Designed miniproteins, single chains, continued (3). Designs and how they scored, part 54

Each design is a single chain, and the fold is of that chain. pLDDT is the mean over its residues in the fold that is shown.

## One batch from the design tools (miniprotein)

Design m9972
Fold by ESMFold2-Fast:
Structure m9972 (fold): chain A 88 residues (1-88)
Amino acid sequence: MKEKIEELRKKLEEAREYLKEGDFEKAKEVLLEAVPAITEVLSILAEKRGLPRVTEEDVRKAIESAVENNELEEFIDLLEEVLEEVEK
């Protein structure tokens, strides 16, 4: 679990760097590569909260929606908040 959290933190940092450069396509690609790690972390949080399990398809759709709505930065911020909660 800690290793996956560290991998996801690194991917989120990479995506944020691309967003700072205005490269939304590369930011999207980095997040899509991280879908398994994002899904695992979100599933852990969902179990702690008694919520339905998150699937990889749900995560892919969320990333695609964030790209379409110019909300990739907000999506990354949300994932960073989730990581903080899972580490507690």
Scores: mean pLDDT 80

Design m9973
Fold by ESMFold2-Fast:
Structure m9973 (fold): chain A 60 residues (1-60)
Amino acid sequence: RRDAILDAAEELIREKGAANTTARDIAKAAGVSLGTLYSHFPSFTALVGAMMRRMADEIE
């Protein structure tokens, strides 16, 4: 699921940064296939952008 992928991305990027986190690491942590991840996000940059946008929306 899209939100599970974003949750996994936030956790891994918080731990080791975006530069040291791969799409495969995120897919594995989210419990989805790499193909499923790319069906929701066409690139790693798009995934990180969506994650940052969601984080900004949660800060009031």
Scores: mean pLDDT 76

Design m9974
Fold by ESMFold2-Fast:
Structure m9974 (fold): chain A 63 residues (1-63)
Amino acid sequence: SLLDELNEIGREIQKLLSKIKLTPEQEEELLKLEREAVRAYLEGDYEKAIELAKKMLEFLKSL
């Protein structure tokens, strides 16, 4: 399900965050993406929430 996919991406993000020390600027950028993803989720747009969560994951992988 879309919710299961979103949860799996969320787990991977948390795993990476446990290993990475973010700068204040990187943290602010991540928070912007997180706010957009949460907003999409609350609006019932799970596909958009997943795409934004994937952007968060790619951002963390690029560091």
Scores: mean pLDDT 87

Design m9975
Fold by ESMFold2-Fast:
Structure m9975 (fold): chain A 67 residues (1-67)
Amino acid sequence: MLSEEEREAALRAARRLLEEARRRGADPRVIERLEEAIRTLEDPSASGEELLEAEVDVALAQMELTV
């Protein structure tokens, strides 16, 4: 399960990636994935599995944006 500190770090990273994706005009699907991940990370009722899936989505989006 993500700690409070880990969740905050993930949110900061996801928000940075979303801004970069929008600035670069990235694929709309990458933007949608980041937006969904951010919603999950912001949801206090999200399960541990949903939080882990959100972290994976952020990591995948980051890989897509490093081209």
Scores: mean pLDDT 78

Design m9976
Fold by ESMFold2-Fast:
Structure m9976 (fold): chain A 67 residues (1-67)
Amino acid sequence: MKEKIHRGVVLYTAGSIHLSAVPYDPSSAEVAIELFEEAARLFREAGDEEGVKLAEEQLKRAREALE
């Protein structure tokens, strides 16, 4: 459980960094999507509802950046 939360936080942080780079590198949006999807999955498996909510919110933003 705790290890999945830790991995989720690491992936969430990496995704946020890539999402911040989207205005300069459009490919960063695809990487951010992949990282946030993995983070949301790990938080869901860990039962961290708050983590899932945060990851899904960022995932939506990353997907919108591809439009």
Scores: mean pLDDT 80

Design m9977
Fold by ESMFold2-Fast:
Structure m9977 (fold): chain A 59 residues (1-59)
Amino acid sequence: MSAEEAERFLENAERALASGDPVLIRVVLHELRKHFDQVPEEYRERAERLIKAAEAALA
């Protein structure tokens, strides 16, 4: 995954979390987990924070 792809991917996940829609949050959580290994190292900490936020929102 390129840095530009990672930026858009994480921005989309942030928007889904901001929406509060549990269907969208479940979708982005699944996508974040699926593609985590493809995220560049400099974006992994942000991706990990978003995974934790999505898990907390769905609890």
Scores: mean pLDDT 86

Design m9978
Fold by ESMFold2-Fast:
Structure m9978 (fold): chain A 95 residues (1-95)
Amino acid sequence: GKAERGIAIPEEAVGEWTLTVTNNGSTDATVKLLDAEDPSKVLAELTVAAGSTATKTFTITEEDVGVWTLVVEGADGEVTVTFTKGESTGTLTLK
């Protein structure tokens, strides 16, 4: 299936982040962070095998501040997406 969630990126989020994705399904999942106004602009993309966890580092610049869409495609189970920057952590679960 496909799941989407809107994410607001504030100015305080500028810097290097780690995207951690856990795929609890039996099929591969592709996670993308897309510009809400221009879905061809991809800030982060990661494909995670069935039953696996994968990580990707990405950088948020001042130009990336705004509204983004988190998209999860191909998953047949719950996908947990965690964003980490130092001590700051945000977690989303999509079904």
Scores: mean pLDDT 81

Design m9979
Fold by ESMFold2-Fast:
Structure m9979 (fold): chain A 55 residues (1-55)
Amino acid sequence: MELLLRAVELANEELARRMEASPEPLSPEERLQLLDELFNRHLARLQAEAAARAA
């Protein structure tokens, strides 16, 4: 699905920005948790936008 790939791209971009802003390196577990959170947020937003355009 197009939206899944886009959500992954946006989540990775935001994760990279947050890691750059952080003075301490995130653990692998923290990175995965944050990536999952960001992915779900972007996916939900993209799905809502797609639904709004269809209406």
Scores: mean pLDDT 79

Design m9980
Fold by ESMFold2-Fast:
Structure m9980 (fold): chain A 56 residues (1-56)
Amino acid sequence: SMLAREAAELVLAGRLEEARELLRKLGLSDQEIDEMLANPDDAELIERILTRAVLR
């Protein structure tokens, strides 16, 4: 998903508030967003969370 890629790029750029807004629009819970933003170097965790959100 292009939106999932945009969210990942915002996280990598340190634009966390914009990333949070986009992830919320993708249907992620606040818990999922917090887990992803707390672990920006955990690419596997980020991919799993984004994949689950996109497949909902």
Scores: mean pLDDT 73

Design m9981
Fold by ESMFold2-Fast:
Structure m9981 (fold): chain A 66 residues (1-66)
Amino acid sequence: VEEAREAVEAGDLEAARRVAEEAARAGDYKTALEIYSLLIEAYNRRGDGAAARELLLEAQRLHEES
């Protein structure tokens, strides 16, 4: 979570997304969902609603698996 949070704060949303995907693959859905929430907020603040919507759908999919 901290690694992804630092990436989001630095504006490296792709790095944060990779950390979330790795957490999901490891079965750590709680960490993955927390990172997706940070990413959705960051993309919305940048005005990238399309990217935020894609991440929201991905988070919903992960929630179904957990």
Scores: mean pLDDT 77

Design m9982
Fold by ESMFold2-Fast:
Structure m9982 (fold): chain A 81 residues (1-81)
Amino acid sequence: MKVEDLTPEQKEELRAEIDAYLKENNFNPSVLSEEELKEFYRRVMELHVEEKLSIGEAVRKALLELGLEQGRKAVEAFRAG
């Protein structure tokens, strides 16, 4: 199943689970731009739905990819938490 196949309700449920995981791990999403944050959520959903990773594994992988792309911003988000 692809992310595009998800209903709006399923996407909202996944977004809530992702947000809960970020809060538990002291990740401050406000250091990211709206566009960066949108790409992050899309990638986490893709990894969870298409690659069958857990929410935690998908979040960690997406944040590592974001760190490689965005460098200091992702590192500062982890340090601020």
Scores: mean pLDDT 72

Design m9983
Fold by ESMFold2-Fast:
Structure m9983 (fold): chain A 63 residues (1-63)
Amino acid sequence: SAADRVGAALVELLAADPDLAARLARANPDASPAELAAELARLAGRSLGLSEAEIEAAVAAMG
């Protein structure tokens, strides 16, 4: 599924850049944890070259 592909890419992205989540939270201080997770998922999906439809499906599946 798109969610599985984005989830795997997110794990790889965070392994390569372990401070990414903290920097994103600092840049978006008013964002909820769910909103930050959705932004990370979109970023991971875009890094894979997925279509917007696949990214939307993955974000929806995540929460």
Scores: mean pLDDT 80

Design m9984
Fold by ESMFold2-Fast:
Structure m9984 (fold): chain A 64 residues (1-64)
Amino acid sequence: MTPEEIVRERARFLVRRTKDLSPEQKEEAKENFIRSVADELSRRYGVPFEEAKEFVKKILEEEE
């Protein structure tokens, strides 16, 4: 899978799994997800962390 497909699939699972959580816990989970996945992309593909973070956030917003 491409990085985009991997992020999109993980984002879909995050949205489904956090749907039953409180709004506070949902926001915390989203923040941790974005940071963690962006860090992984930055390290694996040499993408600047801030650009990776924006990329992950965009995909997550599309899947919500």
Scores: mean pLDDT 80

Design m9985
Fold by ESMFold2-Fast:
Structure m9985 (fold): chain A 84 residues (1-84)
Amino acid sequence: SGITAPLSAEEQALLAEARERTREVIKEAERLIKEGKVEEAIKLLEEAIDELAELAATMSPRAEAELTTLIISLAVMKLEAKKA
């Protein structure tokens, strides 16, 4: 199964970069929400989700699964932003 296969060094580096970028996006979205800029926060989260989805389409099933967890985190934050 592709999901249980080990990640390559290149995939590990790309995933580390994607995780760091995702943390930066979450931090900025939280700041925008606190400032009442909810629409800007939603747009930022949507753009980040699209970027991760494009990256996931080019990677192995294991790496795609890891990126999908980041996409879910951003999608949850987007749903919570709409309630704020």
Scores: mean pLDDT 85

Design m9986
Fold by ESMFold2-Fast:
Structure m9986 (fold): chain A 89 residues (1-89)
Amino acid sequence: SPVDEVLRRAVDEIVKVFEDYKAGKISKEEALRRFREIMRQTLAELDALGATPEEKGRVVRIFGTALELWEEGKSVEEIKAELDRILAE
């Protein structure tokens, strides 16, 4: 669905931000700024598509899970695996 494509792109963009941070290409402040921007853009696209409450719930889980695992110091690979799991639900 168009919603699934928006969510897949959001996950890919989140993973790239964490990869750039881990590689020392960006600061933690810049990573958080980009993360917030991805979230804002994703929510705006979903609103335009008329996303259901269930689909919006998946968005909250994706962004919340990504941030929690990143703050816990999980690897990019571990974060990606968990986000891919949520996308497959």
Scores: mean pLDDT 86

Design m9987
Fold by ESMFold2-Fast:
Structure m9987 (fold): chain A 80 residues (1-80)
Amino acid sequence: MYEEVAKLVREAAEKLKEGNVDEAIRLLQQAMDLLSKDDSPEAGIYLIELAVIQRLATQGKFDEAAEMAERLAKRLEEKA
C-alpha cells in the first residue's frame, strides 16, 4: 500500500511543478482513496497531510503543495 501511495504522491508533485493541476488533484484523490482503506492511526495522519496538499493546490500554491507532496512521498517510501 504505502509504495503505491508514495508513487501517486510523487507523480502528483511532478504534475504540480508542470502546472498540470487537474492531473495532480486526480492523483492526490487516488492516494487518499487507497489510504482511506487503512484503518491505522498512521494512515489517518497521512490522509490529513494529503488533504492539506490538495487544499494548497486548489488555492494556487503549487510550489508549496509540490514541496509538501515530495516530503510526504519520501516518508511513505521509508514505510514501504
Scores: mean pLDDT 83

Design m9988
Fold by ESMFold2-Fast:
Structure m9988 (fold): chain A 76 residues (1-76)
Amino acid sequence: MEEARKLYQEGGLNKLKGDEAERKGDYDKAVELYQKAADLYQQSADLAEKAGDPSSAKVAQRLADEAKANAEKAKA
């Protein structure tokens, strides 16, 4: 559970850095950061699901999907 929480927090930090990069017009950097956030959130969701915490898994999965969408938007 500790590991899922750590990955979730790291995902959040990368998402915030991606938002900052996008705001500054650095879209290539924003894409990289959002993709990293999505991967970290996905790993957190997978670990939470395996650990029997479906509520945390669902939240992390939603954030992973959102980060993927943000990356696709930044590519355009």
Scores: mean pLDDT 84

Design m9989
Fold by ESMFold2-Fast:
Structure m9989 (fold): chain A 78 residues (1-78)
Amino acid sequence: MSPEEIKQKLDEILKKMDELLKKFLAGKISLDEFKSQMEKLTKEASELMSQLPEEEQKKEFTRFTKHVEELVKEAVEA
């Protein structure tokens, strides 16, 4: 896969995570379901990021981790 394809798939995963948070905040899914789905998406993203060049991997990992931490914080505080 090209680095551009990997980055596009990472953006899709981030959008899915945003949708999960919206569903959780709307009361459509439980906190346990939200956590389980977030773990699955995080694992998928980690596998994709491992295919990037080392410099890009570190940058994308940092960006992704911060985004996930912020989403989880919003879910827990809700």
Scores: mean pLDDT 80

Design m9990
Fold by ESMFold2-Fast:
Structure m9990 (fold): chain A 58 residues (1-58)
Amino acid sequence: MLSEKEREGAIELGAALLESGASREVVIQAVMKFAKASEEEAKEVVEEAIRRSGATPA
């Protein structure tokens, strides 16, 4: 499970990638590598990043 600091950094990374036009799958993979999180944890982070950034993979 991610610490608050790790989760915040992962959310910011995810938001930046989504704003750059990256797909949801690419963002999940990047978050897993960045935070050494499981795929399930990465999915939760990506959902939060989408909510906070307003960017959605289309």
Scores: mean pLDDT 75

Design m9991
Fold by ESMFold2-Fast:
Structure m9991 (fold): chain A 52 residues (1-52)
Amino acid sequence: LSPAEVAEIVTLARRGDEEGLRAFVGRRLGIPAEDRDAQAHLARLLVEALGG
């Protein structure tokens, strides 16, 4: 992920925009929209890695 993409993920997470965060991560990593659990899990992992 580029620094700009990392900043976008952090911004979406700080807003509490879970839907936007899942959509952004899913689109960027090629995870199907139908696999909402995988999108949510990866979004959580990225936010945790960036916030910890």
Scores: mean pLDDT 76

Design m9992
Fold by ESMFold2-Fast:
Structure m9992 (fold): chain A 65 residues (1-65)
Amino acid sequence: MKKEIEEKAKGIAEIAEARAKSLVEDGDLESAIKVLEAGAKKAEELGDKENAERLRKKAEEVKKL
């Protein structure tokens, strides 16, 4: 049960990172930050603080652009 939740949270993180990368390439930094933050919140709701923290860090990296 916990392992399946962890894998789902990891999948959410990977999707958020992929979407953010595409948005950054399109010059839409605001939307990229929003998808990373939304992904982090979703991962946290699933109990995966590690992936949530990773996504927040990615949002900070996008803010530097």
Scores: mean pLDDT 76

Design m9993
Fold by ESMFold2-Fast:
Structure m9993 (fold): chain A 115 residues (1-115)
Amino acid sequence: ERRARLAALLERLGAALDAGVSIAELAELLREVARELEALGYDELAELARRAAELLEQLDERLGGERALAAFRAPSAEEAMTRLGLPPEVAELAEEARIAFGEALAGLAALLERE
């Protein structure tokens, strides 16, 4: 059932974020979400999920492992720069990834609430 599959993906994304899974795993999960949304005809939301995955993949490439996760979990670019000593370019990339992820997650939640 399509709705149950989308709900399971949303739950997995939330659980993954709470559990602190790797940025690479989170990006892969977003790629799965994008494929499912596209198959359902939600092209705009699928594009948001793909954008979030691409930004997370770029962040993982720049920092890797624990540092990528810490940068993504920072509340702002300014805090990432201050707390983690990141260059502005990387801190801004992490903030863009957080915003894109939040937009994809919110879009999925809104879609499910519409029944």
Scores: mean pLDDT 81

Design m9994
Fold by ESMFold2-Fast:
Structure m9994 (fold): chain A 88 residues (1-88)
Amino acid sequence: SMKSAAEAIRRAAEAAIEAVRAGDELALEQSLSMVRMAVNVAKKLLPPEVAERLEELLRRFEEALRAGDVEAARRAAEEMVRLLLEAE
């Protein structure tokens, strides 16, 4: 369900943000892999235009994490979760 995908993204995104704070690059890559998997599952169930927006938010999330921009990463993750919860 979209709610399950949103929860998976939220948990994995929180783990990725904590990995950045800890400076743990291996934990960051593992958490990013989990976010990517949840996005791929959700994307198959979404209209193309919404799936494209989700992919754009994932890209921004990954870029923010690699730059160490925790606030930008949090905003992107919140937008991804909101997008999925609003998809009916």
Scores: mean pLDDT 85

Design m9995
Fold by ESMFold2-Fast:
Structure m9995 (fold): chain A 130 residues (1-130)
Amino acid sequence: MIKMLIISPLPAVLEAAREIAEEFEGVEVIEARSIEELRKLLEEHTPDVVLIIVEATPLGKELALEALRLIKEKHPNAKVVLLLYGSEKDREEMKKEAEKLNIENLTIITVDEITPEAIREAIRKALELA
């Protein structure tokens, strides 16, 4: 059984991601909406893979970078998929800042808009890496 932790500040995105992840056999989904929830869950669980879904905004950037730092500190062997959506300029800037953290097990996916298909592809990639 693969333990997948999904973090997003948007309840609708978390609900969609959970429903899609539950289509895959042998996946246990754990959800976080904030850094505070993520910190608690990382103390209680050892995820095989973490999926971070954020819009490339200042708030999404802050959440993603802090999530990446926490995961690297607590579970350095966990695979991480960062799904970024929003404007091309903001996605590229945020991708560069995430890459500066030098996380070996980080995969970054960028899309113009968040769709069920984009979420499904990110989940599939996360499971392939786990």
Scores: mean pLDDT 86

Design m9996
Fold by ESMFold2-Fast:
Structure m9996 (fold): chain A 73 residues (1-73)
Amino acid sequence: SRIEELIKEGLAEPDEEKRKELVREIVELELENDPRLTPEEKEMLLRGLELLARGETDEEITAKLQAYAERLE
């Protein structure tokens, strides 16, 4: 899926501007409207994506973003 690809690219992307573009595409692909996610999971993922855009992800947020990407296969 495109969202899975964008999350994986964002986690591997060292350039802040490219990460911001990838995060924007994930949000624009209606992450917040995915019916497979609970409200709590959506809040966590949006927070994780905000940290990813800034290059400030921790191990927990990175693992959760990777798990979400894998679940979207």
Scores: mean pLDDT 69

Design m9997
Fold by ESMFold2-Fast:
Structure m9997 (fold): chain A 58 residues (1-58)
Amino acid sequence: SLALQFAVRETGLSRAQIERLLAARTDEELRELAEEYGISFEEARKIRDGALTLEAQF
């Protein structure tokens, strides 16, 4: 999706990594993925929330 492409460009993470972040059901899972990918928890949350906002459109 367009949101995934945007997230890849902004973060340098792969599509698979972004999809994994979006699939995180808990803040604990999101935090663990952020550590694994070398980004902060706040950055991981912004990626997830930003991708959802772009996909929803307003």
Scores: mean pLDDT 70

Design m9998
Fold by ESMFold2-Fast:
Structure m9998 (fold): chain A 68 residues (1-68)
Amino acid sequence: GASDAAKAVVDLANAGAKEIVVEGEGLGRIVVDASNAAQVTGAALRLIGEQPATTTVTAGDTKKVFTN
């Protein structure tokens, strides 16, 4: 769900990701500077608010797909 996708964004930033790419159905593509706490929090809150039907979260070699 959207909560799981939002958690993945925060978890990847905390794990030391440099850049996180969030792609959501109807949301488009968001590029997050993982060192910027405001961008990380903003992306997570946007996922919770918009609840895309599908969300892909990518950081380096890690790619996770979530369905709402």
Scores: mean pLDDT 82

Design m9999
Fold by ESMFold2-Fast:
Structure m9999 (fold): chain A 66 residues (1-66)
Amino acid sequence: SHFELGQEAFKKEDYETAIEHYEKAIAEDPNNAESWENLAQAYFKLGKYDEAKEYFERAVENALKA
């Protein structure tokens, strides 16, 4: 799955590839809070703190819907 491919890229510190796969995972299931959380972490690792904050907020919103 794209989620698993994103996690593998993240482990290799390839955060740009991780973002690409997590974005595809979110496109398939936008209610998956874990995908939003992992996307936020990847942006944080790249120093993109404004995007990281936004995606962490979306992860919290989606976790509350579960």
Scores: mean pLDDT 84

Design m10000
Fold by ESMFold2-Fast:
Structure m10000 (fold): chain A 57 residues (1-57)
Amino acid sequence: MHAKKLTEELLKKNPNITELEVSMEAAAHAVEVLKFSPEEVVKAVEEAVKVLREKKA
């Protein structure tokens, strides 16, 4: 759920944002703010990229 909100916020600021940029932002947020484990960070990144793909499709 946080990944969806983060991706929506990023798209509002930059409609041309790439999957790499979304992945980097999602990973940074998961590590710095949510203190996720490496496995949780990977899942958060995958979810954020999935949301980005759905909104661009």
Scores: mean pLDDT 77

Design m10001
Fold by ESMFold2-Fast:
Structure m10001 (fold): chain A 62 residues (1-62)
Amino acid sequence: MEELREELERHALDAEKVDRILVRAALEGQLREAAELAAEVTEKAGDHEMARSARRTVEQLE
């Protein structure tokens, strides 16, 4: 998870790269954790739209 956070922080303003990271996490069974981190990281970076999208993903999983 530490490495995933660092990768998300590196690409926080690149929606396409964030989506690819989430798809990879989904294939590994870690989508919820990755989506929660993505929401936190993108909101902190100022991309409120990506943060909202990531939160919807978390909501849909449970």
Scores: mean pLDDT 76

Design m10002
Fold by ESMFold2-Fast:
Structure m10002 (fold): chain A 85 residues (1-85)
Amino acid sequence: GVLAGAGAIAGGLAAADAGDVAAGVAGVLAGIGGLFEFLRTGDGTGAVAGGAAALAAGVRAGSPAGVAAGALGLAAGVAAKALFG
């Protein structure tokens, strides 16, 4: 989701790590894509993918902030998928 992507970018910038920043940008793009997919299909699948990408980025960077942001985005995506299909 958008929150997961924004958190990953913030975490990457705070860590001053180019790889973490790039992963955060990918998370934001995935979150935006998830919103468009949700609006088009009524399916939260893109939000789950965005959250998962942000979580993976945080883990790879060893960034607690990135992991936390990714976990929140994944949880929000899963909840949206479960509640709204």
Scores: mean pLDDT 59

Design m10003
Fold by ESMFold2-Fast:
Structure m10003 (fold): chain A 129 residues (1-129)
Amino acid sequence: GQKQKQEQIRELARQAISLLEQAARQLREAADLLKKDPKYADYAKQLEAIALQLENMAASFRYYLSLDPKTAANNLQKTAVQTVKDLERMLKTVEEIAKKASPEIAELLKKAASLLSQAISLNQQIADL
């Protein structure tokens, strides 16, 4: 029923928050390593900008989840398609930087990419409910 759908959306959003926050941490760690070489300063800035967007996205999800279950589910579902598009753009940028990075930094970016792919899947499920 409608209540079961609302709870499913809210649970998927709780899982997505964890993935977004973990991805942001991996991206910030990669950015800090990239900053050690001035030639990678622009890549570090791009990763920091993505990390901030992921943190803001997680904060928005936490805010929605603080509302009543119906309002929370409605807001999460309304934004889900745009969230998927935003995350897909971020994933593409992370993968492009990973190709140019050292193996150590590329490993952190691959972990972030995996977390972003999982967050995309969860938001796609929210959109499809």
Scores: mean pLDDT 93

Design m10004
Fold by ESMFold2-Fast:
Structure m10004 (fold): chain A 76 residues (1-76)
Amino acid sequence: MEEANRELEELRRRVEEALREGRAEELAAELEEELKNTLDEFRRQLLGAALTLLGMATKEYAEETREVRIELAKKI
């Protein structure tokens, strides 16, 4: 659980920084490649969550994206 929390925190930070730098597409491609090459079910779950956050952030208004991010963080 604690390692999972660390991985999630790291992915969330990467997502937030990529959004600030306008590199969301680059990060999404990177995470998709990691997901395709990852055999660990647990790691795949975390990568999926990060990709979901990126997808929401790139397609929706900042205000709506922030609310979704908060809800996802609460569930994990």
Scores: mean pLDDT 67

Design m10005
Fold by ESMFold2-Fast:
Structure m10005 (fold): chain A 60 residues (1-60)
Amino acid sequence: SRELLIRLAERDAGLSAEQVEEMVRLVEAGASREELERLGKRLGLTADQVRSLAEAYLAN
């Protein structure tokens, strides 16, 4: 479930539900690599990790 993905992101990466939702919103809006890199840097993630987490959330 999406709740499980959020809990795993909080436990393993220290991400809040709000931060996961922000990643999903940017990826759905077609955010540029630079925008994903900027968000990732703020959250301690790479752009590829931001995209992967958002896609996992959307696929569930």
Scores: mean pLDDT 77

Design m10006
Fold by ESMFold2-Fast:
Structure m10006 (fold): chain A 74 residues (1-74)
Amino acid sequence: ASADDLLDALLDAARSLGVPQSVLDQVRQSAQQLRAQGASDAHVLTHAVSQIVNALPSDEQIRELMERLQEAAT
């Protein structure tokens, strides 16, 4: 999958796990800003994952997010 596909999959998974739309919008804006500053796709995705992980209330939800992202990458 492309980096854009992975970012979209990450945001969709986060939404399904109950992350608020305001946080998802912040993640998307941060990704756009990092790309505008010349950040690599890997850096953008790593930053997005970190923001989502910090918004999830439980280790179980974090694990589920990582599993869904791994499946999307395959």
Scores: mean pLDDT 80

Design m10007
Fold by ESMFold2-Fast:
Structure m10007 (fold): chain A 74 residues (1-74)
Amino acid sequence: MSVEELIAEAQRLVKEAEAAVAKGDYKTALALYEKALELIREAQKVASPEQQVIVDVGLAETERAIAEVKKKLA
């Protein structure tokens, strides 16, 4: 899978996770964000220098969302 394909799939999972958060389904949201994070980390391993900015932004946003969801579950 290309970096672009990995990021696109991760973005789709993030949107699904945001929908789960809106429903109060934090367990489903966490699972979806964790799947998105896995894809972004795979993209990071193979990203070119030009692609690093998009990958780094995706990592930061997804990790922040996971931290927020974990606070709701604690």
Scores: mean pLDDT 84

Design m10008
Fold by ESMFold2-Fast:
Structure m10008 (fold): chain A 58 residues (1-58)
Amino acid sequence: GAEQAAASGLAAGLAGKANKDAGLGASGVRTGEMAIEMGDPNGEKALAAGREGLAAGL
């Protein structure tokens, strides 16, 4: 559900940032966007973490 999507996106984004992995960051962005579309209030946080992970991996 939306909460699981937000949690997964946040975890992927944070892992991408920590490991400089653009793929994990991109996964966090996609999953965060999906959580936002599903109305989860944590989706924006997941999206932000995903964007940071993507930037760190580039």
Scores: mean pLDDT 80

Design m10009
Fold by ESMFold2-Fast:
Structure m10009 (fold): chain A 83 residues (1-83)
Amino acid sequence: SMKEELEEAVKKLEEALKKNPDDALALNALGQAYYLLGKYEEAVEYYEKALKLKPDSKVAKENLAKAYEALGKYEEAEKLRKE
């Protein structure tokens, strides 16, 4: 199932991050996997870590804004999009 595929992706990305904790691409991908699983608070945490490592990442910024919207944090999402 799609859920099982996403849970497997989470495990593989967590293993990759144990080896390279500051891998912004892996952090963003892990955030996406949590977002698709409906785990929006965890998605925010990983997107924030990715954006902190690469502040100019439009992908991480847009994904973070979408995760904030999913949590009902519309003001935080709008602030990110105006930057």
Scores: mean pLDDT 87

